# Ledger of designs, part 93: designed miniproteins, single chains, continued (3)

Each design is a single chain, and the fold is of that chain. pLDDT is the mean over its residues in the fold that is shown.

## One batch from the design tools (miniprotein)

Design m11229
Fold by ESMFold2-Fast:
Structure m11229 (fold): chain A 100 residues (1-100)
Amino acid sequence: SKEVEEWVEELFKRLEEMRAQWNKETKNRLAGLGDLIKAERDTIIDFLLEKGFPKSDAEKLADAIIDKRLELMFHEPDLEERDKKLKEEVKKLIEELLKK
């Protein structure tokens, strides 16, 4: 659990750095949401591949994470609760995959 918690923290730091770079390069915050989501998905896949997950599992896990991220964007107005709930889901999904 501690190793998975450290991976979740590392992934979220990488996503924050990617979003900061995206915001620096993109002046319109609403334009390119689809491109941003694709970049987030690609970042998650690359991270999981670096941790040794097979490509098929990395893609499925990334899709599940993006689905939860989009759900929370529309249904959770509190940014801190949104981040917390997403981290909890990512941890759960990784732990379930590691049990196989």
Scores: mean pLDDT 82

Design m11230
Fold by ESMFold2-Fast:
Structure m11230 (fold): chain A 99 residues (1-99)
Amino acid sequence: SKMEEELERAKKGAEGGGELLKTAKTPEQLVGGALSVIGAGITGGIAGKKYNKKEEGLKVGEYASKLALEGGKNSPTEDGKKLGELAAKGALENAKAFI
């Protein structure tokens, strides 16, 4: 379904963002990772509201939050650790706000 395609794209964005938070060493890549995770939460919330599947949209925000926390925790940089925590909160809060 179109909803499943939109949620899957959001999950892939979260996965890419989490990987950048885990592996990146430059501020630009770390910020890109954080924004991808937050964007996944927003997209999940919007899709959940649009298709009247709020629980599925929230689960994308929770998944993005988990990936950001894991990525940040494993970051080789202090900035990556901090951005991971901020992105995790942003993903979940935005999923709830847009749903």
Scores: mean pLDDT 88

Design m11231
Fold by ESMFold2-Fast:
Structure m11231 (fold): chain A 75 residues (1-75)
Amino acid sequence: SDYEKAMEALEKAEKSKDVNEGGKAGGEAGRASLNGGGDEETARRARHIVEKSKLPGARLGGAAALRGLQDAGVA
């Protein structure tokens, strides 16, 4: 499901130290969110990653995912 794809991509983004890897994973989460995978829990996780992570890749990935969630109207 697109929800599972969004959550898997968010988990990958959260663990990313590298900005290119994190950005790719966050973009995948954002696309899955736009395809209907975005909900309150995916938005909450993306926001948490942006707010709490000290990893550059995770921060960029979380922001990319949150952008997709905002475009989907769920964040």
Scores: mean pLDDT 82

Design m11232
Fold by ESMFold2-Fast:
Structure m11232 (fold): chain A 55 residues (1-55)
Amino acid sequence: SAAEVRAALDRLRAMIEAGADPVVLRTGLAEIERHAPPEFAPELAALRALIAQRE
């Protein structure tokens, strides 16, 4: 659901801010992307860019 996607995105963002491993972050993002409605595409792209910056 959109609420579950939002909660997962908030968790992933917190992990990025906490300095989690980029491999773990990419795995989490891929899991969210599999269930995310199209309206989340810009936010997913922004998070993907942040994770890539940390590699």
Scores: mean pLDDT 82

Design m11233
Fold by ESMFold2-Fast:
Formats: structure tokens, sequence, C-alpha cells
Structure m11233 (fold): chain A 62 residues (1-62)
């Protein structure tokens, strides 16, 4: 495995955790998206897009 794959996996895991915490805390979908964007700001554009997709899905499911 490459260092890039590990970094992307970590960023996605952080995004999922942030989104889950936001949902449990009663945050709005906008607040959840902002939090995920903040924690993934240094990630690749693809990882940022994937993280935001996961955040939106979790927010809508709640």
Amino acid sequence: PSEEQLEDDINLALAQIAAAIGVKSGASPEEIRALVERVTKDASPETQAEALRIADELAEKA
C-alpha cells in the first residue's frame, strides 16, 4: 500500500467520524458539511468530494 492510500483512508475515516458526531449532536446538514470540509481541507479533491458525499448521505438519513 502507498502512503497516499493511507492518507486518503485516514481522511475518509475522519470525515465519517465528524459527520456521525454532527448527526448525533443535532447539527444541520450545512453544519455537518462545513465540519467535514474543514477536516478534509488538505486532502485530495477526490477525497474531499467523497467525504462530502458521505456527510450528505448521513445527514439525510438522520
Scores: mean pLDDT 76

Design m11234
Fold by ESMFold2-Fast:
Structure m11234 (fold): chain A 88 residues (1-88)
Amino acid sequence: SAIEELEAKAEKYKAQGDLRSAAFLYNEIGQILFGQGKYEEAKEYFEKAIEIDPDYVETYEYYALMLEMIGKNEEAKKYFEKAKKLKP
C-alpha cells in the first residue's frame, strides 16, 4: 500500500540519520490516515514524528489542525503553542 511504501522510506531515512526526512514522511502518513477518518492511527504517526524530530514545527501544526477538526480544541491549542514557541 502507499502507507507501507512511505513507512519503508521513513525507516531508510532513520537508518541514514536523516530524522527530518523521516519525520516529514510520518507527517504525510498521519495526514493520509486523518483524511481516511483513522484518527487514532494518524495520532500515532504524528507522535512518531515528534519523537524523532521534536524541533520540526510543521508536525505540531499538522497535529494541532487534526485535533481541532475532531473537536479536541484544548489539546490542539497546546500543540499550536508548541509550534509558535519553535518559530523565530
Scores: mean pLDDT 87

Design m11235
Fold by ESMFold2-Fast:
Structure m11235 (fold): chain A 88 residues (1-88)
Amino acid sequence: MKKKEELINELKRMGDELVADYEALGETERAEQIRKRVEEMIKKINESTDDEAEKLYEEGKKWLEEQRAESPIAVLKEAVDRAVERSK
């Protein structure tokens, strides 16, 4: 039904977008953590059955959406504070 390759591509795309957002805010360590987590999810999907792959994809997508909803505002505030500190 649903192709693992398509699910993997969508997770990677969502992860890459979030990683780019964190990198743009100067939060390189968080960007790397998100990238590694997405890579782990992709590996699990590759090792799973088609039904399990769909469930893992939905869980990963939900987790990335939570990171985006909760983290970007906090990261934005931290980036502003860090920019002020670096300008000293």
Scores: mean pLDDT 73

Design m11236
Fold by ESMFold2-Fast:
Structure m11236 (fold): chain A 81 residues (1-81)
Amino acid sequence: MEKVEELVKKFYELEEQFEEALKQGNLAEAQKILDEMLKIHEQIGKLTKESKDPKFFEMEKELTERIQRLAEQLLEAQKAA
């Protein structure tokens, strides 16, 4: 499904932007990027349920684990600020 591939590409582009925002200490921007990533993850989840392809379930799991790690990084950075 082309739409899933486009969303996954956008997710990784946002992940790079998130890491850059954290490096710059721009926690407000990092939060906005994480919120956009969560929206994309929700869209991928809906498409994954429609496809019922095991490949897409593994992909959704990987993206979920990535979001959890990024959320933890942002939380730690906010506590340090």
Scores: mean pLDDT 81

Design m11237
Fold by ESMFold2-Fast:
Structure m11237 (fold): chain A 91 residues (1-91)
Amino acid sequence: AAALLEEARRLFAEARRAADAGDLARAAELALRAYELLLRAGGVARAEEIVELGRRAVEAWLAGDEETALALEEEALALALAEREALAAGL
């Protein structure tokens, strides 16, 4: 479902804004919620990899490592998008 993926993207954007404001705890919470939506979107063959990226991103947010957290969020979203597109293409 495209709606869950779009909401996850929105939550990642909100997490980035929270981090820019210095609220790393809120950034971690929003990122975790986004990862839950990526998993609920279904049809994601690499669910375990996305979970591990999400766990590491949350830890990075809580540790104040914004650069690592953002990179992990981008990687997780890219994996979810690629899997969704592969399913839509029938490959």
Scores: mean pLDDT 71

Design m11238
Fold by ESMFold2-Fast:
Structure m11238 (fold): chain A 99 residues (1-99)
Amino acid sequence: SLSDEEAVERLLLHVKFLLDIYELEGVITRKQRLDILNALDKVAREGLEKGLPFEEIARRILETLRDVLKKHGVPDEVIEAFLERVERFAERILAEKKA
């Protein structure tokens, strides 16, 4: 069974991979990618320090992603597609954690 820390690490690695692809495709800049990653790392660290369960940290990561992508002028259609993909991956991690 995955710990909350291991589950959060797997989710962040997946999001980092997707953000790298988005930078390579020109959807976001390198500076925007770093700003997004810094925001996510902060949210994840604070959630783990407070002892929040993975489900709650994942929810906060998704909310932070929406806010920061919107702040950087990413189109709503692109944001929703990105969030759907991340949420689907989070659901897979949660299922593995509960097994």
Scores: mean pLDDT 88

Design m11239
Fold by ESMFold2-Fast:
Structure m11239 (fold): chain A 85 residues (1-85)
Amino acid sequence: SDEDYVLELVDETVRYIREAREKMKTLSPEDQRRLEGRVRDRLLQLGSLVLEKIPPGSPVGQQVIEKLSEVDPEFAEILRKLMEA
């Protein structure tokens, strides 16, 4: 289902961000900025998909917010507010 697909993509994105943060510890400042940009782009693409595929008030929507809060609580809060709009 679309909801199952979104949850899988959220889990993959959370893993990617955790791996990226570990890599950032050993990268040059320029490579860190590039990786930060890739993380940002992935979060924005994921957020757009969540807003498109997950109905307002869905229990799956709450799971998405909880999972994203583990790696980016500020982005998760913005997404939560957009889902309630």
Scores: mean pLDDT 87

Design m11240
Fold by ESMFold2-Fast:
Structure m11240 (fold): chain A 63 residues (1-63)
Amino acid sequence: TTYTVTITGTRPGLTSAGEVLAPGTVLTVTDPVVSPDGEFVTATDVATGLRVKLGTDDVTITS
């Protein structure tokens, strides 16, 4: 199952390679996992295979 993630907040996301994902970026991801503290979501970007880290309040996720 894939999910569409849009960075709707003002804070950018970050890839596991240290690359910054600008606000407004739309990603297709697999296996989204919310952190235990609820502050961020980690998922695998289908296009790059890299893990991405996104603020929970800065994203919209749809299946």
Scores: mean pLDDT 81

Design m11241
Fold by ESMFold2-Fast:
Formats: C-alpha cells, sequence, structure tokens
Structure m11241 (fold): chain A 90 residues (1-90)
C-alpha cells in the first residue's frame, strides 16, 4: 500500500469514527489536517497521531457511557481495530 492509499484509508476510518462519536465538523477537520500533514512530513509521526487519536476515542467512549451509547462504543472499537491493522501494514 502506498503512503497516499494508507492516508486515505485512515482518513476514512477517522471520519467515520468521529461521526459516530458526534464530534464537531471543526474537530474532524483539525484531526484530518493534522494527520495529513504529519503523514506527509513524517510517516512515523503519523503512526504516533493514530495512537493519540485512539486515546481521544477512549475518552469519547467514557463520556458517552452516560447516554447508553453501546452501539456507538462498539463501532468505535471496530474502527480502532481497523486503524491498527492499517498502521501495522505501513
Amino acid sequence: MTEEETLERIKELLREMAEVLGLSEEEIERALEELTRAFEEDKEGTLEELKKFAEHAEKGREALERHKASEVQKRVMELQVEMGEIAKET
């Protein structure tokens, strides 16, 4: 997989996860922009950003616990697994 293909797949998963979490469009845009910049500048830095995003998603799941968002939490977990697989392939 090329760097461009990897970035596009990760961006798709990131966007879907953020939408599931109900993040604002601004927050999604910032995350995607940071990911793109880091990936173009430093691939290893991009993998570190994926780790940070996983931490952010964890916080999101904890916040949503109060709203019985079990399906959202399950979806986020599935998306994190997919991101991890893509990160390992690159």
Scores: mean pLDDT 67

Design m11242
Fold by ESMFold2-Fast:
Formats: C-alpha cells, sequence, structure tokens
Structure m11242 (fold): chain A 92 residues (1-92)
C-alpha cells in the first residue's frame, strides 16, 4: 500500500507538471487533450519502471474517464468514476 501510494503521488505530480508545461507552450490548447497526453506519457513511464498494477489501473481508468467525458458518454464516465473511487481505496 505505501509503495503504491507514493507512486500515485509522484505520478500525479508529474501529470500536473506536464499539463502546466504544455499549456504554457500552447495556452489555447484543449485541456482534455493536454491532460490525455500527460496521462499517456506518465503511464508509459510507470510501465517502463514496473510500477504497481493498482497505480497503472487507476491512471488508465482516469484516461478512460477523460475520453468518455470528451465523447459525452455519460454511462462510461459514471462507470470509470466509480472504478477510480474503488482503486483509490485499495491504494490508500
Amino acid sequence: KEKAKKELEEAEKKIKELVNEKLLKDPNADFADVYLEALDEVLKWLKENNASKLVIEYLEAEKELVEAAKNKDVEKHEEYREKIVELKKEIE
């Protein structure tokens, strides 16, 4: 649990930094697209470093949630929102 919690905190920090850098470079960029790009970069980094499966699944669920919101898929958005809550409980 402690390892997964620290990995998630580090991943969330990297996502925030990447989003801020991308928006600074292109302030007119769509936030959802920038966030999805940051999630993809961080997910690749986590997988290359053999990060906790729970952390990878959590961020993959976050990516699905953002994609569902962008596509206006309300049912899929609610499904992944619930999955994120459950995964976060397992990490904490």
Scores: mean pLDDT 82

Design m11243
Fold by ESMFold2-Fast:
Structure m11243 (fold): chain A 61 residues (1-61)
Amino acid sequence: GEEFIKRYMEQAIKNGLSEEVAKRIGEAALEAGADGEATARAMRLALNGKVEEGLELARKA
């Protein structure tokens, strides 16, 4: 559960995503019970400037 979300947050931040945005998506994914694939996709959307789409994906997973 929580361990993979932390890992994807750390990787996204390393790739240039702001800590604030990575945390928002990680928290949304944790609340929604998102799996690793959904969380990774949400982080990739945010890295490509699609923060709101990433948040929406995390919330729906």
Scores: mean pLDDT 81

Design m11244
Fold by ESMFold2-Fast:
Structure m11244 (fold): chain A 71 residues (1-71)
Amino acid sequence: SEAEEAVRKALEEGVITPELAQMLLDAGFSVEEIEEVKRAVEAVRAAGTDPPLEAVQTLNRIGKKILDRLA
């Protein structure tokens, strides 16, 4: 799915892509929710091999919300 691919790219690059940001806005996500995703992605990227559990859980939770809203 396009949403899954955008989320995967954001995790690989450690940054929210313009495509993902636009999809989130179009899907009705708030600026606060987008900032939460950005912080979680940055936290996972910064941690390297030992990402904080809270950041991983946030990405999983929001990733599911993105898939649910964009499906």
Scores: mean pLDDT 71

Design m11245
Fold by ESMFold2-Fast:
Structure m11245 (fold): chain A 91 residues (1-91)
Amino acid sequence: APEKLSAEEVVVRKVLEELGKEKLIEIARRLAEEARKAGDEKTAKELEELIERFEKEPSYEIGAELLKKLAEVAQKLGDEETLKQLERAIE
């Protein structure tokens, strides 16, 4: 059984229930802007593309990709508060 895929779906569902879709998108847009201000235009564009895909066709698969990218970007930028917020939402 793909326990990892099931866990990703559970995480996405939990984050959406705790934060809501609008708040998750707000966090993602904020991280994209922070990446752009840090000079990482490529990462900012990748986040913006994932946000657009998630808004247009919300799925657990796209949601999982978005959450993974948010965690990677927050880690890269040293945004521990955003990482803690995402971790709390999945508990």
Scores: mean pLDDT 77

Design m11246
Fold by ESMFold2-Fast:
Structure m11246 (fold): chain A 74 residues (1-74)
Amino acid sequence: MDEILARFERLRRELLETMREAGVPEEEIERFRREFDEILAHMRTLSDAEAEEALRRLEQLIQGLIEQLRLEAA
């Protein structure tokens, strides 16, 4: 679990930093921060296997969003 939570925190940080660099409004960034807090709370209730699957899926979605933000900033 601790390793999964560390990976989640790194993913959250990368997305929020990319959003700030891309000029996303702070209000929108704060909305994403709150969504991540809710997701983190939910993940803590899951088994390690379920949390790993959820994180893997979230990583794919967030990586796609980061790529999209970088394309829009270019």
Scores: mean pLDDT 79

Design m11247
Fold by ESMFold2-Fast:
Structure m11247 (fold): chain A 63 residues (1-63)
Amino acid sequence: IDEDVDRLIEKLNLPESKREEIREKLERTIEALSKAFRLPPSEGIRRLAVTIVEIDLLGELNS
């Protein structure tokens, strides 16, 4: 998860001050997807969560 946060910060050129917010958003998304699909946190769930968070952050940046 920390690696995913680092990649999102680098890819979207976000300030370090956003790291905690991104990490929390990613953790919440993983938990929500795990519950929705009735699956444990897995590589698939994590990758889907990263994609969702990336799209959400891009939407905020372009608004």
Scores: mean pLDDT 77

Design m11248
Fold by ESMFold2-Fast:
Structure m11248 (fold): chain A 76 residues (1-76)
Amino acid sequence: SFYDQMREAVDQLTQLALSLAKSPKQKAAAEEMGKKMYALIDEGIAKNVSQEELEARLQKVLDEFMKKMAALDAEE
């Protein structure tokens, strides 16, 4: 249930990011974020990673995505 909720949250976040993307590069960044987050959830399940550790890893991916989006906006 927790992992299903995390996957749903990632799906919603990815869809929101895609809806706000104004360029092909921004869309690619949003898709990459979603794929990385899904891979971390799958690895977390397989390796029995703590919820705290999984949340920290997901936050890092989100932070990297936000930096990429800011850089792409500056390239306008």
Scores: mean pLDDT 83

Design m11249
Fold by ESMFold2-Fast:
Structure m11249 (fold): chain A 70 residues (1-70)
Amino acid sequence: NKTVELIVEFSKKFTLSQEDFEQLLTYTLPEDHDIIRSLLGKPPNYVGDVSPSLVENLAGLETFIEQKKA
């Protein structure tokens, strides 16, 4: 699942707030959320880390996802 891989890679590069992490999960099916948490080495109830910059993280994510599209 390419989207799951991209989200995991992005999450490892940046510390994500709860809002950032929830936004990333909207790019996947609900059933993939636990797979993402598992691949990050997080428990099933993980909701994200503290991040001071939601806007910067989301801008980077949009660029990252577009670069990985066919």
Scores: mean pLDDT 63

Design m11250
Fold by ESMFold2-Fast:
Structure m11250 (fold): chain A 60 residues (1-60)
Amino acid sequence: MEELERAYEEGYRLAREAYLERGPYAAMVATQEAAKRIAEESEELAEAFARGGEEALLEM
């Protein structure tokens, strides 16, 4: 559970930072690419990461 919470927070942070630097589309692409790479190691961590990123983008 700790690992899933960390993945969510990292996804949230990455998406928010990418949004502020490059805008919403670039943030979405960066979040999706990062989640895809994480999925190669763990599908559950990738889902938590993507959820965090999506939440960040919805709040921006």
Scores: mean pLDDT 81

Design m11251
Fold by ESMFold2-Fast:
Structure m11251 (fold): chain A 81 residues (1-81)
Amino acid sequence: DPRALSPELAAYFEAHREEFEKDIERADAIAERIRRGEPISGEEAEHLITTLLERNAWRGREPTPEELELLRRAERIVEEA
């Protein structure tokens, strides 16, 4: 919902839609690796955190319980990196 974003931020997401969709695809792949207990880098964990927060802001919704669990796991990886 664009009403949940500033006009400039909404325009930024729209202008960079292809890049943002690729970022989401990469974040989904990283999330699956975390769910499987596979190692990820601190950079990959930061990408997951940033992309999930931006995606939820763009959609105008709160993180789901599953997304909150992924965020907690990614935050621990960043802190340990």
Scores: mean pLDDT 75

Design m11252
Fold by ESMFold2-Fast:
Structure m11252 (fold): chain A 67 residues (1-67)
Amino acid sequence: GPAREAAVERLRERLRGLAAGILAARPDAEVTIEVDPERSLTLTVKTAEEEKVFSIRVQDLVDALLA
């Protein structure tokens, strides 16, 4: 329905913004986004010096968007 479509659109926009922000700060970074719509969203950022992994549960995101 419209609410779900809006939530998915907002999620895509947010992910695009995050990736763009990371690449603007670190053009040499390797950014990987893995989305499992039924489990979690994982963002991996690799540089020559460091690897950082961020994970967010999709259920938590959906609950926040519908609040």
Scores: mean pLDDT 71

Design m11253
Fold by ESMFold2-Fast:
Structure m11253 (fold): chain A 104 residues (1-104)
Amino acid sequence: APSAKEQEEAKKIAKEKEEELIKEIEENKEKYKEEYLKILEENKLTKEKLLKEAEELGKKMKSEELEKLNKEAVEALTEFAETGDPKPVIEVIKKLSEEIVKKL
């Protein structure tokens, strides 16, 4: 098992990466929305296909919580594409960071 010191360091790195990513998304939300919509169009991706891929990825990772978070990420990205509000995406990033830290 990782030591308390290794867990604390991993938690610090996760928090720094989370804050950096949140700032990047908030400052560039228009660009990320356009890039996401372009990816969906170019790859002919539907919400249903993305949810299926998220479920399959979660199963490979052997984590029910990560499977749930992957599905929440698809829902959050869909809402971001429709509304331009990055808050649902930011909340999923926070939850994903917390879950990854718990596994370290």
Scores: mean pLDDT 73

Design m11254
Fold by ESMFold2-Fast:
Structure m11254 (fold): chain A 89 residues (1-89)
Amino acid sequence: MSSDAELEVEINTAAAQLVRSDPRVPPAAGELFEQSAEYARQGDLSKSASKFTSGMLLLVSASIEDPSLTPLVQEISKKIQEIIKEHEK
């Protein structure tokens, strides 16, 4: 697995875990991040990126309708940044 695929797997796995831990988030968001991680494991980074984008759009849409989800969106963004920094070292 390439370093880029490994990064995508870790990001999407963390995002899926965070959204699945909050019952206010539609289950479809977790499914999209899990599908993104699976495509990354297969080396299909294009499909991985597409599923990740769909998951993020669904999560952001949910936070627009329910602003109490904004801290979760911020936590996911922060976790993604931390994973990226870790892979640069």
Scores: mean pLDDT 83

Design m11255
Fold by ESMFold2-Fast:
Structure m11255 (fold): chain A 89 residues (1-89)
Amino acid sequence: SKTEEDIEKLREILEKEKLKPDAENILRLIEELDMAPELVEHVELATMARAGASVEELEEKIREWGKKTNKPELAKELIEELRKAEAEE
């Protein structure tokens, strides 16, 4: 899907620019590059962000993003998916 293609582009940009895959860099790139907002729903993006940030930092950043973009329900769903992924390990 287009969303999956955009996830791969996001990974390539992070690697090329040598940016940490933290929540702030990932969410900023999604916003700046006008990528599909649904990208943040993917567990893969949450996992990438978590590689550079704590779970608590990631949750807080997702909440702030939801407030700024007026998508608080989407932010809540992302946090729930992150918690489910954490619980399965």
Scores: mean pLDDT 65

Design m11256
Fold by ESMFold2-Fast:
Structure m11256 (fold): chain A 91 residues (1-91)
Amino acid sequence: SAEVEELLERAIENGKLADEYYKKGDILKAVGYALAAIGDGLQAALLMRKEGYSDKEIGEILLEGGRRAEEQGARIAAKSLFGLGKGYLSK
């Protein structure tokens, strides 16, 4: 859904900001954006579940989200989305 896509895009954007602030040494902002990115990914997974997606479908979508995050340099978001996606695929 469009809302799921928006949540995954927000996770990537917040992850990029987390990585940027971490590089600058602003730990408080880095942690805040990292938690926001994790929260957006979790909300996307919960929304997909509510919309009737299977665990396999949720896992595959989250892994693709992680791949997009990695391509955009959002390392924290990528790690979070890959972790969530693998969790859904493991049953």
Scores: mean pLDDT 88

Design m11257
Fold by ESMFold2-Fast:
Structure m11257 (fold): chain A 92 residues (1-92)
Amino acid sequence: DELEEQRRRAASNPRSLRLTSEEAEEAAKRIIEFIEKHGLLNEEELKTLKNLDPGGQVAVGGGLAEQLRALGRYELSDELNKIIDEAEARAS
């Protein structure tokens, strides 16, 4: 449900709409690698994330960054947001 809610938010997220398919795919790959490195999702949640389209994967990354910030994990939130911001900068 959390991932489905984040996916629904992705469909209306200006960030997801600004990235090309190629830019979203590269950002999604970096986000998934970051999540796996830091153990931010369990195996089932990672499988669900990997089954989303790249734009949905980027949006889940953004949602996770917000959740990390709410949990006081500001450093991880900032690193995850940096991955998304770097993808958008390449689009410019």
Scores: mean pLDDT 72

Design m11258
Fold by ESMFold2-Fast:
Structure m11258 (fold): chain A 76 residues (1-76)
Amino acid sequence: MVDEVDVLEALALIAAAIDLKTNKVSPVFKRVVEELAERDPERALEIVRWLIEKTTNPEAQAEAKRLRDELEERIA
């Protein structure tokens, strides 16, 4: 048995892995992370922070940081 949060986390990690290989932050990653954040914002934030640390592309890093800031505002 898998709950919805675990499925969204798996999808977010898959999207993040693809985005690291393609040096971008995709619309798919953003959407899945936003949906995960509605259910578990701390888990969503952890995935975004991981992507920020692992990406070497400055544009992707800046976009991921903007997404992080948006998610942190939702938690506050």
Scores: mean pLDDT 80

Design m11259
Fold by ESMFold2-Fast:
Structure m11259 (fold): chain A 83 residues (1-83)
Amino acid sequence: MKKEAIDEEMKKVIEEFKKLNRPSVIERLKAFGEELKKMTDEELKNKLAELQKRIPQASPEERLFLTGLIKVLTNVLKKLKNS
């Protein structure tokens, strides 16, 4: 269930970034998606908090990447909480 939730939410974010023609961001998102599958639920919560803390100091390009990851993690954690 967790890996399936990660794959589903990653697919949605990757489709959004494909429309923006950002291949480097897409590759970074794919790599992070695989890393998230190795994490415990607690590690996922900690990663979400870490990424949110980085947003105010991020460049516009980095903010797009971080926003994509935050969207994935937020939706994955919501699905896990309701299981």
Scores: mean pLDDT 78

Design m11260
Fold by ESMFold2-Fast:
Structure m11260 (fold): chain A 101 residues (1-101)
Amino acid sequence: SDEEKLKKMKELMEEIKKLYEELEKLYKEAKKNGRVTDEQLEKMEEIVKEIQKKVDEIGKLAKELGTKEAHKIKKEAILIEASAGALLLSAQVFKLVQDKE
């Protein structure tokens, strides 16, 4: 049903927000230590992949629903995905500079 699809989108959004908080925690730890470890980078990459999969699922559900509320959830999910990608890129660049010394 449309109500079940909307509920699933909201549940996926809650999961995305929790994953993003975990990503931010890893990034903040790396910044405090002045370095990114291979383990931290691998965990950040896996978190970003999981966010991407959930955003793709939200996108499919939003297309099926075609409602203004579903569109707003999709837009918020895409913005979180973009922010997650930016954090990962920053960590990757920092690690690359560390390894070049």
Scores: mean pLDDT 90

Design m11261
Fold by ESMFold2-Fast:
Structure m11261 (fold): chain A 59 residues (1-59)
Amino acid sequence: MEETLEVAREVGRKLREIGDGLDAYLTGKRKLANPESEAELAEGEEQVAKGHAVLGAER
């Protein structure tokens, strides 16, 4: 029986996805606030979009 461990694993996986989404969102926001180049601005926009997609995904 690994039901409890499986639930803990799934919760851990979802927490990682949320954490990755938050990190991408914050990194993107920081890059958008002070971009050194147009490439960094585009990268920041992409990371913010990825963060929104991950944080907006429920299940």
Scores: mean pLDDT 71

Design m11262
Fold by ESMFold2-Fast:
Structure m11262 (fold): chain A 91 residues (1-91)
Amino acid sequence: SLLEEAEAVLKEAQKTLEDAKKNLETTTNPDAKALYQQAIKLAQKAIEYAQKAIEYAKQGDKEKAQKYLLEAGVYLGLALISLGVGKLVDK
């Protein structure tokens, strides 16, 4: 269901945010810091849109739920890329 998909994206976005925060706290590489900061901002956007998708899914507004779920997925994807590149740079 759209609700289950939105809840799954929210969970992954929250996990990505925590992972990025922990890596930001421990890194000494300025390029990795910038990428982790970007991952944090993108993950926060993913959380915001996933929460909106959950809200509309609970209301039965499938069109708005799908719109916000798509936005959440895009921002989660970008957050994961930024985090992944950050980890590759951060040696």
Scores: mean pLDDT 92

Design m11263
Fold by ESMFold2-Fast:
Structure m11263 (fold): chain A 66 residues (1-66)
Amino acid sequence: MDVYDAALAAGLSEEQARALEELEREFTARVQEDPSRAGELAEEFRRRVRELVGEERAERYFEALR
């Protein structure tokens, strides 16, 4: 499932879904520039998602991602 659809499935607003899509695009570009940091960048992405939408909604969002 893409990031936007996963966000909507998690009960996030369209504004939050767009913000997460932009965030995923940002982190995908950073991983492409330095793949050796993929694990570190994945942890930072998860942290920023929780900060943006809160822990409960972040959990639902991560469950919707495949």
Scores: mean pLDDT 79

